# Ledger of designs, part 93: designed miniproteins, single chains, continued (2)

Each design is a single chain, and the fold is of that chain. pLDDT is the mean over its residues in the fold that is shown.

## One batch from the design tools (miniprotein)

Design m7220
Fold by ESMFold2-Fast:
Structure m7220 (fold): chain A 96 residues (1-96)
Amino acid sequence: MKIYIKYKEFKNVNSDDIKELEKFVEEFLKEAAKELGVEPNELHVVFAVQMEPDGSWLEMLLVVTTDEKLRDKIREILLESESIKEALEKIKEYLK
C-alpha cells in the first residue's frame, strides 16, 4: 500500500515553529511524490492539526497517499477519533 504518515508534536508553540511546520509539510510532500513516482498534485493529502489555546502544545498528523479511497477512509477515522493520537493508532490498525 503506497502511503506515507508523519506525526509531530511541538511544545510552547511560537511563530517560528509554525513556519518550520509549513516548511516540513512542503518538504514531506516533495519527498512523498518522489518516492511514489508522481507529481505533487497527484497526491491525496489528509492534514490534521490540534493546538491547545495557550500554545503549550501542538500535534500534527500528515498522511499522503495515491489512493483516493484510502484518503477518504483516513479522513473518516480522524473525524470519528477524540484525538490525533487515537486516529494514528486506528490508522495503523486499518493498514495491517
Scores: mean pLDDT 76

Design m7221
Fold by ESMFold2-Fast:
Structure m7221 (fold): chain A 82 residues (1-82)
Amino acid sequence: MKYKAKDLGELLNALGELKKNKEEGIIEIDVKGIAKELGTEDIERVKERLIKGLKEGYKDEFEIELLEETEETLVFKVKSKL
């Protein structure tokens, strides 16, 4: 499964679908979109917060691997542990 998340709601929906279906998938995050939602222009800080939040916040529910980091996107491989 491949998901694209332009905001936090779409990111949470992608995680929820992977957990519900007990599947592995790829989530491509639009960091610029999330930064806009958060009211900030600090793209690097948003990237750091997303990487840390996903790896630490969801470590009991998902196996999460960062596959790619570009100027405006983060691509994660996400596998449900449940």
Scores: mean pLDDT 83

Design m7222
Fold by ESMFold2-Fast:
Structure m7222 (fold): chain A 90 residues (1-90)
Amino acid sequence: EEKEKRLEAEILEGLALIIIGVLKVMGKEEAAEKALEAFKKAVEAARKGDRKAAEEAIKKAKKALDEAGEKKLGEQFVKLVKEVVDLLLS
C-alpha cells in the first residue's frame, strides 16, 4: 500500500501543478508563484511529519489565491494539496 499511496500523491501533485500552470496562462503570475512556494513547503512539512507546518502552508496558498480573485481554483488547489499532505503523513 505504500507504493499505491506514493503514486496517488504523485498524481495529485501533478494536478496541483496543472492548476498553477492555469494561473500562469491566466496572467496571475504572483498568485501562481505563491501557490507553488506554499505547495512545496506543505509537501516538505508533510514528508517531515509536521502536520501543523503543512496546514500553515496550505492556509498561505489559500490566502494568496483568494487575494488574486481565484476563489474557485483556490478551493480546488487547497483540496488537492490537503489530499497530498494526508497521503504523505499516513
Scores: mean pLDDT 80

Design m7223
Fold by ESMFold2-Fast:
Structure m7223 (fold): chain A 69 residues (1-69)
Amino acid sequence: GMAEADALVAEAIAMLRAGRRPDDALLRRIRELLGWSRSNEEVLAMLEGMLAQGIDTADTRAGVARLLA
């Protein structure tokens, strides 16, 4: 559900902040939970954009909502 999506997005951003790429399984699960028909590459680009804008875990849900609106 929503809590699972928020947790996985937070994990992926934490990985990117540590200089690690989220794997395809994590990106696919985020895409499925958000109901996106987009590619894993598009999800990765969204997460990298959020990190570049300084969106922290506390604001992750609001950031995702703004990008998906």
Scores: mean pLDDT 71

Design m7224
Fold by ESMFold2-Fast:
Structure m7224 (fold): chain A 87 residues (1-87)
Amino acid sequence: SSFVEEVEDIFLEAYVRIQDGEDVAAVYARALARLEALIARASPEEAREMLETFEKGYKDIAPHLSAEARAAFARLLAEMRRLVEAR
């Protein structure tokens, strides 16, 4: 779905920006705002698919992240779970 593609784009943009040395807190805030907007527009089924996509991406990149970046992505995942469960 287009929502899955947008989640992948948000995830990859955040990863690249952090790897390029951008401020982790600023990247986190931007990614969270975009994810919140997408989840609000998605059906409950699409929201669950978005969460599964993000979880898979996180597992794949986690070994390659700094501690600060890993914590930021873990927080994004936790916030996505909270938002999806509220649907």
Scores: mean pLDDT 86

Design m7225
Fold by ESMFold2-Fast:
Structure m7225 (fold): chain A 100 residues (1-100)
Amino acid sequence: SRQERAEEYINLLELMEKNIEKWYEYIKPHLSEKSQKKVEEIYKEIKELIEKAKEIYQEIKDNPDLSDEEVEKKEKEVYELLEKINELMDEIEEIYFKEL
């Protein structure tokens, strides 16, 4: 169950990354060169945070002997990464809407 749930979350994070990439490709031609560079930097940071979240779930998947407390701590780390991703996504959206 725990390992299966970790696998499901990894798959969801991969889907999230693909959806964000499609969104980035969609908005990119509507941006100035300066905003494209800024959005590219933010997008790179988002990708790094997604990779970190995937690594944490991979650790949960690979280590069935982790205590409930250790898993909860790791899940809290993922939650904080997802909050940061949402903040960065909002920043890209603000840049995009200002150039419309």
Scores: mean pLDDT 88

Design m7226
Fold by ESMFold2-Fast:
Structure m7226 (fold): chain A 79 residues (1-79)
Amino acid sequence: MLNLPAEVLEREIATISREALAEYLTRRGVFSSKEEALRFLAGLSEEEIKALIASLPGEEQLEIQVLTGIHEIKKGVGL
């Protein structure tokens, strides 16, 4: 199983969170495509991404958690 340092795991989680958040924003119609959403999110720091997710209502946070789980499976992380 993957034994990664905490710093590497945090970077992987941040990448997955950006992918999940991009999917969420696209589904909500904030961006017309996932690629547009990812371009926007690429300009944000890990701290800003976490703050943005934490600022959302609980239902939206749960949706992002589900999408994060899907992206974790795709990346082979969290299995």
Scores: mean pLDDT 67

Design m7227
Fold by ESMFold2-Fast:
Structure m7227 (fold): chain A 70 residues (1-70)
Amino acid sequence: MTEAERRAGIEKAAEAVRKALAEAEKAGLDVEALLAQVEAEVAAALEAGLITEEEAERLRAAAAEGIAEA
């Protein structure tokens, strides 16, 4: 994976997370459960060395933005 591919992948993941949390909140779904799942996936990816701390922070920020925009 190149740096450009990695960066594009993280931005796509961040956008998908933001939209998913925003739509879940608008639909009255269990956004707390979804947020917990996102946090668990991000933590697992960070522990496995698949993403950096900075990338993990970007994904968490996207989830928070999704909830805030709902």
Scores: mean pLDDT 77

Design m7228
Fold by ESMFold2-Fast:
Structure m7228 (fold): chain A 76 residues (1-76)
Amino acid sequence: MKVTLRLVFSDGRVVELEGTPEEVYEKAVEYLDKHGTKDVLTLIGQKLRILGLMLDAELALARGEEVELTEEVEVA
């Protein structure tokens, strides 16, 4: 079972990430660092929110559920 995370950027870009919670978190953080906001506190907040979503997804996958998530992201 897998997690699908859609990142919807405020400039209209959409990126879909799939994999384990750890793989999706790593890919999302890399994408945010390259294409996200330059506001350090907002960027940290977005990363922490995605971490929380991945932790919840880990529990859902352990229960045999598939997980699809969407997160809105501010652009730099």
Scores: mean pLDDT 81

Design m7229
Fold by ESMFold2-Fast:
Structure m7229 (fold): chain A 88 residues (1-88)
Amino acid sequence: MLEEARRLAEEAIRLGKEAGDSLVVRAAQNVLDAVDYLERGDILEAEISLGVAQIQVAVALKYTEDEKAKKGAELILEAIKLLQEILK
């Protein structure tokens, strides 16, 4: 599941960059940081990065009207859900 979350976040970065949406890009980067922390066993740092990504993606979805940015945000939510299942 870490590999899938990384893949989703990388695609979200691509979509966010194409849309010019820095908030989607930053949220996806925080998901990638969380994946790296989980691979290293740094659970607290992973939870903090996921919390930041959740706030960023919620704001992006509320204010973004670009279809690529919306798709990127949806992929970030999927990645966050996968990582939260690992943290249980």
Scores: mean pLDDT 87

Design m7230
Fold by ESMFold2-Fast:
Structure m7230 (fold): chain A 81 residues (1-81)
Amino acid sequence: SPLEEFQKALREMEEKIKDPKKLAAAKRALTRLASAAQAAGWSEEEIFALLTELAKLAIENADLPYEEFEKLLEEWVRKQE
């Protein structure tokens, strides 16, 4: 299910992103995306699929400097709106 895939991706994000500032930035981006998608009337399945993509993007780019990492996630979220 999309929820189970998101929960798995969230756990992997928490395990793999060791920098607490980066993890906090990723969680803020997830919350912002979820809020925006819910306000736009997207289905629960669509929301969890998007959150899973964002969590994977965060994991894949965890080696970037903090400012570049945060900007990448924020720009990606804005592009979904």
Scores: mean pLDDT 87

Design m7231
Fold by ESMFold2-Fast:
Structure m7231 (fold): chain A 82 residues (1-82)
Amino acid sequence: SMSDTLITNIASSVSSEVNKLIDGMMDAMDKGDKGTMVNYFNKIHGLINDILNMDPKSSDIVGKTMVSQFQKMLKRIAERKA
């Protein structure tokens, strides 16, 4: 539907923003910059809260996109420790 297309476009925009925040957080982690890392974590937390305040259908679709990005982040962290 037209609504489903709009939600998909929002999910793509959120994916792009989350990737930027994750990249910034991981760069701060690599540099040992705890202050910058906490700032990025707080921005990610704020974005999660915004998603949770969406309607249930939008929250489900956009939330799944967010979970996918966090899973990729965790894999990147694990690969650095191996």
Scores: mean pLDDT 77

Design m7232
Fold by ESMFold2-Fast:
Structure m7232 (fold): chain A 53 residues (1-53)
Amino acid sequence: MEEELIAQLNSADPAVRVQAFNQLLTLPAAERDRILDQVTTLSDAGKAELKAL
């Protein structure tokens, strides 16, 4: 599940990324932090904002 979610968040397709992002927001903070560290499509500011949630 995590590898698939990371792949979707790194997708060139914005629709795929939006769906993956919505799934990411439902995960516990520890799992979100781990996944966000592996995502390349989000800015550093975006990652920091999501980790703060």
Scores: mean pLDDT 73

Design m7233
Fold by ESMFold2-Fast:
Structure m7233 (fold): chain A 99 residues (1-99)
Amino acid sequence: DALARLRAEVAAVRKRAEDDLKKVDDLLKDSKTTPADAARAGNSATETRFLGARVAQGAAQLGRRLGEEPERLRREAERVAKELADSSARLKKKQEELK
């Protein structure tokens, strides 16, 4: 049951990250993107990244007790967090380039 909850948490983080990454990508392509729009999308992506890191930490703790499956889920959560960090950096660069 704890492992099933961890799988659900990783899936939720992945879904939120996919939505945030799409929003960031759309803003990077939109010439009418305002600094305020970029800041809101960046804040959302940052929140999701911290959520992913929290889930990864929980998975690492569970891995000490239940073996290798939580380790796979930890790596997945960390990968998602890294993708969000990379996209947030691209968004910040665009925000600084906006008029």
Scores: mean pLDDT 74

Design m7234
Fold by ESMFold2-Fast:
Structure m7234 (fold): chain A 73 residues (1-73)
Amino acid sequence: SIRPDWVENVLKLYDKDGDGKLSYEEAKEIIKALLIFDTDGSGKLTKAELKEVLERMGLKPTEEQIEELLSLQ
């Protein structure tokens, strides 16, 4: 499971100004890195967890985009 503070730490890493906007491509790379890390030793991300993460990053993901990210697991 993703901890609530994880999304905030990610946002701070990629949006240092606090007013910048993450693109879907940037968020996808972050999620890919986390999925690689998770595949080595922890549980998989659920559809609900992926949607919440992307929405907290200021994105409005489509169902197709969420399913694409789920397929990377």
Scores: mean pLDDT 63

Design m7235
Fold by ESMFold2-Fast:
Structure m7235 (fold): chain A 147 residues (1-147)
Amino acid sequence: SQSNQINQLLRENYPVFSEVERELREHGMFEVRDPRTGKVDVLRTALILYSLLEYERRSGKPVDPETIERLVNLIREGQKPDGSFEVGEPNKERQKLTYLLLYMSVLLGEKRLEPVLEKVRKYLEENMSPEEVEELYELEEKIREIL
């Protein structure tokens, strides 16, 4: 399936993706705050949002709009002034993965995330080599062709 192709592509490019998938299985889909700090886990939140939007698109069954709005607002809350997110280590890989999950959510119709996506894109362009930026954009194109 297209989801299996995207998930495999993310696992091949970002080893931490498998860790995030494991955490969702072990801790449940709706625990998006670190219980110690109260901070939003934006990477986990972005994966949950993408998964729900992808499910809606494939099944034709609507996801509760209030749930989608809550997840969008949590992502907005978790974005730092410089456009980055608090995502842990390895930081650069987790930032890129969060960006790609948000990019896919926008492709699936969640246009409220476009300003969030623009800010993190700018952060990544300022903090990555030109080669890393090119590799990220090539991956975006592959994802767009699958979705």
Scores: mean pLDDT 82

Design m7236
Fold by ESMFold2-Fast:
Structure m7236 (fold): chain A 88 residues (1-88)
Amino acid sequence: TPLEQLLQQAAKASPLAQQYAQLILDNVVLSSPGSLTSDEQDALYAIAAVLVDERLEALLESQEPFSALFAWLSDVEKEALSQLAQLT
């Protein structure tokens, strides 16, 4: 699946990226069993942008890392999704 491929890429990038990608996978599966919504798909693409950002460690240090990721996601979501759409 695209999510599994993202996890494999994150594992190659850094241990922190892998840990964060796994955390998102667990939360996405628990919140919407059976399908990825448009919002969850947007989150998946913006996670790809976060996984190449050296600020991932600062994001994980926030008091609510998951909420901080989704807040940061909102700021870059459109740009990351648009760029990925141009590759397909």
Scores: mean pLDDT 52

Design m7237
Fold by ESMFold2-Fast:
Structure m7237 (fold): chain A 94 residues (1-94)
Amino acid sequence: SAAEREARLEELERRIEELRRRIEAALARAEAAGDAERVARLRTLLAGVEQGRGQLRLLRENAEGLSDEEFEEALRRLEEGIEGLEAELERIEA
């Protein structure tokens, strides 16, 4: 249903915002430590989050025109992208 689609988009939006806050906190720590390599990696990761946010906005705008299968596939790809960014943040923090 449209309500179920919107709830899933809102959940993913919350997840993207949580990831953005975590990256910003990690970036502040890396900058304080003078770790230029970690700063560069975290800035790249933050750019990835902004791309994901843009993709989520486009998915929301186009949702009514998508079949259930097309919506599920688009959402799955976006979720996988966010999972990859989350995993990369954990690697940077290790």
Scores: mean pLDDT 89

Design m7238
Fold by ESMFold2-Fast:
Structure m7238 (fold): chain A 86 residues (1-86)
Amino acid sequence: MTEEDKRILEILDRFEADLAGLEQLVQTLTDPQLLQAILQQLQASLVHLDELYKKAKTDEVKQRIDALKARVQALIAQIQAKLAQL
């Protein structure tokens, strides 16, 4: 594994912890302004994950980024569905 991949994994570890917290928060959150703020943050996170994917050298790191992107996209869809009901 390259030094770049090691740095990416450190970023992904922190991001995954933050994402898990947001996933839990969104289950009970009903404030449309805060839901919109989280939605914008998650959309920015997808751009950042795509940039990390381009820098990644190993399939292991790329697969982990893809898994996190899927989780972010699922959470975005959940927030959009909540906002559509408000």
Scores: mean pLDDT 86

Design m7239
Fold by ESMFold2-Fast:
Structure m7239 (fold): chain A 93 residues (1-93)
Amino acid sequence: GTEEQKARLIAVLEAERDAIAALPESPLTKEAAEYLKKAIEAIREGDAEKAKEYTYKAVKKAGLLEIKKGADTTEEEVEEGARKVGELVEEAV
Protein backbone atom coordinates (compact mmCIF):
# COMPACT_ATOMS: atom_id res chain seq x y z
CA GLY A 1 0.00 0.00 0.00
CA THR A 2 0.86 3.69 -0.16
CA GLU A 3 2.07 5.79 2.80
CA GLU A 4 -1.31 7.59 2.58
CA GLN A 5 -3.17 4.24 2.85
CA LYS A 6 -1.07 3.24 5.89
CA ALA A 7 -1.64 6.61 7.61
CA ARG A 8 -5.41 6.42 6.96
CA LEU A 9 -5.53 2.83 8.25
CA ILE A 10 -3.62 3.78 11.44
CA ALA A 11 -6.01 6.72 12.00
CA VAL A 12 -9.06 4.41 11.65
CA LEU A 13 -7.60 1.82 14.06
CA GLU A 14 -6.62 4.54 16.59
CA ALA A 15 -10.18 5.94 16.49
CA GLU A 16 -11.61 2.43 17.03
CA ARG A 17 -9.14 1.80 19.91
CA ASP A 18 -10.24 5.06 21.60
CA ALA A 19 -13.95 4.23 21.04
CA ILE A 20 -13.53 0.77 22.62
CA ALA A 21 -11.51 2.25 25.53
CA ALA A 22 -14.50 4.56 26.26
CA LEU A 23 -16.84 1.55 26.72
CA PRO A 24 -17.40 -0.11 30.14
CA GLU A 25 -14.40 -2.30 30.92
CA SER A 26 -14.81 -6.03 30.23
CA PRO A 27 -12.44 -8.83 29.14
CA LEU A 28 -13.67 -8.43 25.52
CA THR A 29 -13.22 -4.62 25.38
CA LYS A 30 -9.78 -4.88 27.05
CA GLU A 31 -8.61 -7.62 24.64
CA ALA A 32 -9.99 -5.77 21.58
CA ALA A 33 -8.17 -2.55 22.59
CA GLU A 34 -4.88 -4.41 23.23
CA TYR A 35 -5.06 -6.18 19.84
CA LEU A 36 -5.80 -2.85 18.09
CA LYS A 37 -2.72 -1.35 19.81
CA LYS A 38 -0.58 -4.29 18.61
CA ALA A 39 -2.04 -4.01 15.07
CA ILE A 40 -1.15 -0.28 14.93
CA GLU A 41 2.41 -1.06 16.14
CA ALA A 42 2.78 -3.82 13.49
CA ILE A 43 1.60 -1.45 10.71
CA ARG A 44 4.16 1.17 11.86
CA GLU A 45 6.89 -1.52 11.82
CA GLY A 46 5.85 -2.70 8.32
CA ASP A 47 5.05 -6.20 9.63
CA ALA A 48 2.15 -7.18 7.34
CA GLU A 49 1.76 -10.67 8.89
CA LYS A 50 1.46 -9.35 12.48
CA ALA A 51 -0.77 -6.47 11.32
CA LYS A 52 -3.12 -9.06 9.74
CA GLU A 53 -3.06 -11.31 12.83
CA TYR A 54 -3.72 -8.58 15.41
CA THR A 55 -6.40 -6.85 13.28
CA TYR A 56 -8.14 -10.23 12.83
CA LYS A 57 -8.05 -10.82 16.62
CA ALA A 58 -9.31 -7.29 17.39
CA VAL A 59 -12.26 -7.53 14.94
CA LYS A 60 -13.14 -10.99 16.26
CA LYS A 61 -13.23 -9.72 19.89
CA ALA A 62 -15.34 -6.69 18.84
CA GLY A 63 -17.76 -9.01 16.98
CA LEU A 64 -18.11 -11.28 20.02
CA LEU A 65 -18.92 -8.18 22.10
CA GLU A 66 -21.76 -7.32 19.65
CA ILE A 67 -23.15 -10.90 19.92
CA LYS A 68 -23.04 -10.58 23.75
CA LYS A 69 -25.03 -7.30 23.43
CA GLY A 70 -27.80 -9.21 21.59
CA ALA A 71 -26.84 -8.87 17.91
CA ASP A 72 -28.22 -11.69 15.70
CA THR A 73 -24.78 -12.10 14.07
CA THR A 74 -23.28 -15.62 14.23
CA GLU A 75 -19.75 -16.49 15.41
CA GLU A 76 -19.13 -17.81 11.84
CA GLU A 77 -20.04 -14.39 10.33
CA VAL A 78 -17.74 -12.67 12.86
CA GLU A 79 -14.91 -15.08 11.92
CA GLU A 80 -15.39 -14.44 8.17
CA GLY A 81 -15.56 -10.64 8.65
CA ALA A 82 -12.44 -10.64 10.84
CA ARG A 83 -10.48 -12.62 8.23
CA LYS A 84 -11.53 -10.26 5.40
CA VAL A 85 -10.54 -7.13 7.37
CA GLY A 86 -7.21 -8.74 8.32
CA GLU A 87 -6.46 -9.49 4.65
CA LEU A 88 -7.27 -5.87 3.64
CA VAL A 89 -4.89 -4.59 6.36
CA GLU A 90 -2.13 -6.97 5.17
CA GLU A 91 -2.46 -5.58 1.60
CA ALA A 92 -2.35 -1.97 2.89
CA VAL A 93 0.95 -2.57 4.79
Scores: mean pLDDT 80

Design m7240
Fold by ESMFold2-Fast:
Structure m7240 (fold): chain A 102 residues (1-102)
Amino acid sequence: TDKVLKEVQELFSQIKSEIAHNVKDEEVRNKLLELVGETEEEVLAAIEAGDYEKALKILEETKKKIKEIMDSSDSVSEETKKKIEELLEKAIELVRKALEES
């Protein structure tokens, strides 16, 4: 739905902003931004197609990958890690709810 699409887009904007402003290591920041950007494109395409199961799977796989990247580096603060994980979880819950209402 247009509402789910807009809310998920806003969450991805917040995730990208958090990474851009609070991940100080340029290599780690660029790696996270690339992964988040690719994920946003795939998730939004799946939502537009009404494939909420695919969107959910992509989000869950990306959450794991982002966590692995953040945990591999001492440059990402615990506060920033928690904020990014919370925003990703909000996106997962929005898509899960849309799937349940389908």
Scores: mean pLDDT 87

Design m7241
Fold by ESMFold2-Fast:
Order: structure tokens, then C-alpha cells, then sequence
Structure m7241 (fold): chain A 95 residues (1-95)
């Protein structure tokens, strides 16, 4: 792989980790009934998923046959959808 490809793969992995950590933090707050902190942590997860998707899409434009970017994009989109659904439920409970 090229240095550019490796740099983009590393950037995607960093956002995947940040999104996962924020989602786990949000899940823990939700389990404890702390809906306000759960909301904030899910919003953080959503921001990291969006950034990860952007980088993975750039990676696929430059390296269209990369299974790494294809798999990352699918996983990030699935994670974003789950977080959006949970965030909607929490906002409804807080209001």
C-alpha cells in the first residue's frame, strides 16, 4: 500500500475508535439513567462517525478497490444509524 493510503486508513481507524468510545460512554450513562450525559456522548459519537465516513469516502475515491475503506464505510454508516436512533429516543425521554 502507498503512504497516502496508510495515512487515510490510520485516520479512519482513529475516528472508528473515537466513535466507539463515545458510544460506549453514552450507553453507560443511559444504563445509569443519566440521559443528559448520554445525549451529549451520543452527539460526540455522531460527530466522530461523520468524520470517519468523510475520510473513508475520500479513501474510496482515491483507492476504489480497497476492502479496508469499503468495510470501514459500511461499519461507520451502521454505527451512525444506531446512534441516530438511540439519540432520537433519548431526546424524546428528556422532553
Amino acid sequence: VSEEELNLETEVAIYEIKAAVSKITADRYEKKGDLENARKSYEDALKYYDKGIEVAEEGLKKFPDSKVFQDALAALRDGKKEVEERLKEIKEKIS
Scores: mean pLDDT 89

Design m7242
Fold by ESMFold2-Fast:
Parts: C-alpha cells; structure tokens; sequence
Structure m7242 (fold): chain A 85 residues (1-85)
C-alpha cells in the first residue's frame, strides 16, 4: 500500500504539472479503490508480463491503478524506474 501510494503520487504530480485535469481526477478515483483491493496473484503475473519486469504486490497495486486511470505502459515503466532509484 505504501509503494502503491508512492506510484500513485508520482503519476498524480506529473499529471498536475502537465495540467491534465481529467487524468488527475481519474488517478484520485483509482487511488481510493487501491486501498480496498489487493491485486490477485494472477493479476500480478499478468502485469509482470505486460511491463517485462518483476513486481512486488504493493507495486502491482499501484501499477494496476495507474493503468485503470489510463496511464500508458511506457509511462508506468518510467515512473517505476524513477521510484526504484
């Protein structure tokens, strides 16, 4: 959940910086949902295949929320790379 929050906040701040008000609203909505539902093992494995990298359950929760909000796979990868530094 903490890692999911960091992923969500990174995307939220980038959307705010771009003035993408629609994406900001979608990220806020998905952020409320991420606290209630953990991704399944099957969903985590699917996300790992999609991104081409291993994910913790907490990272997978954040990634799934970003994808549901309409963030691209490329942008999700860039966010994860920044946060893993």
Amino acid sequence: SIDATRIMMAAYLEALARGDEELVARLAEEGRRVARNAPSEEEIRELERLLGRPLTPEEAAGVLALLRAGVSVEEVRAILDRLRR
Scores: mean pLDDT 81

Design m7243
Fold by ESMFold2-Fast:
Structure m7243 (fold): chain A 122 residues (1-122)
Amino acid sequence: MAKQLILEGEKLADEGKYDEALKLYEEAKRIAEKEGDLLLLAVTLDNMGRVLAKQGKYDEALELYEEALALLESLPDTVEVRLEIARTLLNIGDVLEKQGKTEEAQQYYEKARAILEEIDKE
């Protein structure tokens, strides 16, 4: 199950085992692509981006986050999809801030906040 691979990968990433985490995410990505599960694909790309960001690979992380965001924006507007969009926007903001792009980072943080505030009203 792709979800189990993602959870195992997150545990490995938390332990600093980035290469092992990425291998599990690559397998989860392959399964999600084969099954056409765009939500799982987007979540997997976001998790891969977070590992790359922790390794200082900011440009590669941004590429994966942008791909994840595009996939999420193609999905039906559900609370789960909106939560994943907000998460990806926060992750983009974090990387931009680390690159010294503070003004651009603030725009992404504001977009994420607006989404989360609307969910809290439901």
Scores: mean pLDDT 88

Design m7244
Fold by ESMFold2-Fast:
Order: structure tokens, then sequence, then C-alpha cells
Structure m7244 (fold): chain A 113 residues (1-113)
């Protein structure tokens, strides 16, 4: 069901959040920063595709709620990672955050039309 797809997507975000926390605990190396950015981009991309499927099924409110939850996930996780990062590493995470949130904003505007 659309509701099950929504719940599964939220559960996956929580799993990705825990994976990112483990990478931060292992160390804020260049390799781990690249892994974190990849996980964030892949999770946001998957959530965007799920939101599009929900729109195709006429579940507009659920699609918009998923985009909002995805934005919160990106903001919470990137702010956490930034708080644990050196100045040089912060710029890479902040750039990734801005790109992901801009893409989600554009999708939200498309659905609201």
Amino acid sequence: SPEELYEETLKKMEEIKEEIKKLVEEGMSEENIEKIIKLLKEMAGEAAEVAKKLVEEGKYELALELIEETKKFIEDVTNYVISKSSEEMKEKIEEAKEIILDRLDKLEEYIKK
C-alpha cells in the first residue's frame, strides 16, 4: 500500500541515520565524509522517487509529508555531522545539504502545482 511504502521509507531513513552515526564515531576521515554524503544523496533520491509514486497514486498529502520528513532528516543528520566536523569538512557537508534541500524544494513546488 502507499501507507506501507511511506512507513518503509521512514524506517530506512532511521537505519541510514544510525549508519551515519557509526561512520562519525569511527572518525571524520575524507573517506567517511564521502560515504556520509553518498548515503544522504541516495536516501534523499530514494525518498523523492517514493514521493513521485505516491503522487501517481493520488496520495498528494502523503507525498508532501514524505518530502517534509526527508527535509527534516537531511537537516538533522547534516547538522549533527557538521557539529562533529573540522572547518574544512563542514564546507563539503554544507554544500551537499544545500544541493539536496534545493532538489527537495523543487519537487515539493512541482507537487503543489
Scores: mean pLDDT 89

Design m7245
Fold by ESMFold2-Fast:
Structure m7245 (fold): chain A 89 residues (1-89)
Amino acid sequence: SAREAALAEARALAAANEERFRALAEELERLGITTDVEALRFLAETPEYAAELEAILRLLGLYLTSVFKLPAPQSVEEAIEAIRRLEAE
């Protein structure tokens, strides 16, 4: 199924980026960043995390299209809007 395939791709992408995501999570906690919106803005403004941002946007796209039936975000601004829409429901 499309959902099963997307979840498999998401797991593989997460596994491939596990070390980078762990380092990022530690840095976000150190900075006191506690929301997804603040985290996305920090990543967009920090070039050293470009690879993590790309992976996170791809993961969001896989979940949004396959689970929530929403379009994949093409930018950080579209990703933030998608998160706000999900939080408003």
Scores: mean pLDDT 81

Design m7246
Fold by ESMFold2-Fast:
Structure m7246 (fold): chain A 133 residues (1-133)
Amino acid sequence: MAQITLTESGGGTYKEGESATLTIHVTSSVDLRDLAVVWLLQKPGEPVRVLAAIRYDEETNKIVIRFASSVASDSRLVVSYDPASSTSTLTLSNLKVEDSGTYYGGLAASLPSSESASDVVALGEGVELTVVA
């Protein structure tokens, strides 16, 4: 069977108040009816947590993006998915030092009902985001 590969980009060092754009490219054919593309964050000393999940909704024939409850009201965080390029984009505006951490792309068997990474079946290498004052 062909293995699914996740390629991530857009990490680096940013200043407070800047915007960062992170991407996940899925290098094999992923059917979003079967798998969710997920964004995860690990901060130093904390477990990996789901930020957002992207899945196809068969009832509406649309891609649906669900945010974890901890970030659902954060208007600085924008997630999109382009099925033509199999690329998810995460944009953080008005960066804070607290946004620093490792951001991972992943695949999950279902839309996560919690921030737990327990349903994640594949994980990318991650990109380090460092925000300085």
Scores: mean pLDDT 76

Design m7247
Fold by ESMFold2-Fast:
Structure m7247 (fold): chain A 85 residues (1-85)
Amino acid sequence: MDLQQAIALGRRLGEAIAEALREGAPKSAVEQAAQLVQQAVDLLATDGSKKDEALKLAEQAAEILRKAGATKAAERALKAVEEAR
């Protein structure tokens, strides 16, 4: 994954976290999802070959948001992951 694609993915995942807050997701769920997103972004910034591992972390973040009732945020995160594949 090139640097521009990694930046775009990070931005979209950040937008999903912001959407979860707007949907009224519990702060604890948003914080857990944000930590997974940060781990995914850090992994991509360190090693672009770890794309699959980073995308799995992003999918885990989306699942946390979905279970917390932030369905729009979860769908936004999953779309970002699909476009990054």
Scores: mean pLDDT 82

Design m7248
Fold by ESMFold2-Fast:
Structure m7248 (fold): chain A 87 residues (1-87)
Amino acid sequence: DEIAEEVRKHALEVLEKKELSEKARELAELIIESIVNGIKLGESLESIRELVEKFLEAARAEGLSEEDVKKIKEIAEEALKKAEELR
């Protein structure tokens, strides 16, 4: 899936520019893969956003800082924006 691979590439480039804790980086990578898989499955961007919000709530429950959660949300929004441009 050409769109899914372009979205992954863009999201990883955004991730590389962020200073994240190791745990936050691992979660960001999982969220990127979840977005990419949602795109490959033809899921709506709304459905993918709902899945991302559930991951972010779980991250807060696991004790991630609000700053790390904010940075992960920025990465996810950049990925979703790229998906919207390419769809």
Scores: mean pLDDT 83

Design m7249
Fold by ESMFold2-Fast:
Structure m7249 (fold): chain A 75 residues (1-75)
Amino acid sequence: LTQEQIKELKNFIFQLLRQDDHSEETAEKQSEEFVQDIISIYESSSNIEEFLKKLNKLPFAYKEEIIQKVKELLS
């Protein structure tokens, strides 16, 4: 994941949280936490297939939207 991809992913998650009536402060904090978790899983994974499998096992909000965005960024 490049710094530009990380920034785009964070902004995407931020917008999802804002659309779901979270405050700007909450959306900033939670989008940063989500992105850090995703980066950690990516760094612990040997390949993209393993990374996506690990992401799909986690119970989190907006899973389908976030996984789709990650696939778009990695293609």
Scores: mean pLDDT 81

Design m7250
Fold by ESMFold2-Fast:
Structure m7250 (fold): chain A 89 residues (1-89)
Amino acid sequence: MGLASLMTTATELSKVIKELSDIYNQTGDQTVKDMKQQLDDQRGTLLTLIDQIIKNGLTPDLLKQATDAVNKANSLIKQAKDLADKVKS
């Protein structure tokens, strides 16, 4: 897992967060708001890991944390897209 993967995933989270924010502004759906908060929290985790890798280099521990964080982010992105599709229907 490289720095580029973390940055790409953080960018994708930002796009999905914006989509959920737009849906929430139109619908007032609390489930959308709750999902957006989970994505915001995970984006914060990725940004912290990016900062740590820039400062300390890519250690084995940071590589494992980065891999786990990207996998969690991708799972949340999938859940958020599924939710957005249901709310838009």
Scores: mean pLDDT 84

Design m7251
Fold by ESMFold2-Fast:
Structure m7251 (fold): chain A 69 residues (1-69)
Amino acid sequence: SEVRAHMQEAGRAQAEGLALYVGRLTGAPPTGGSAEVRPDGTVVLTGRTAAGELRLERVSPGAAALAAQ
């Protein structure tokens, strides 16, 4: 649970960066970012702007080892 909480916090920071990136490309102001850490270690990052949303889905390095204990 501690590792998952840390991964969610780090993911939120990355999602906010994604929102800023999309905002810079589109000229639309960023409205937020969110991160979802799934039980299998997959991280879904969502960056939001007034022009729309961008999602990235990735497997965290070592996630399989963490899931396997």
Scores: mean pLDDT 67

Design m7252
Fold by ESMFold2-Fast:
Structure m7252 (fold): chain A 70 residues (1-70)
Amino acid sequence: MTLDFVISSQEDLEALKKEVEKILKDPRVTPKSRADLKAMLAVIEEWLKRQEEQGRYDAVLSVTFYVEEA
């Protein structure tokens, strides 16, 4: 599955962060996808810091992850 988000506000970044954290709590997420999602969280936190400094939210963020189904 792929998560694609258009970021126009701090609230959008915070919502994306919460969604990624929710996915990371699913034990069916593969270890490789967990690493990719954790990297995305680091990017989101860096973007939150930079956007606070610039006063503008204007981004598109995407991440692809895989979940094992029964």
Scores: mean pLDDT 69

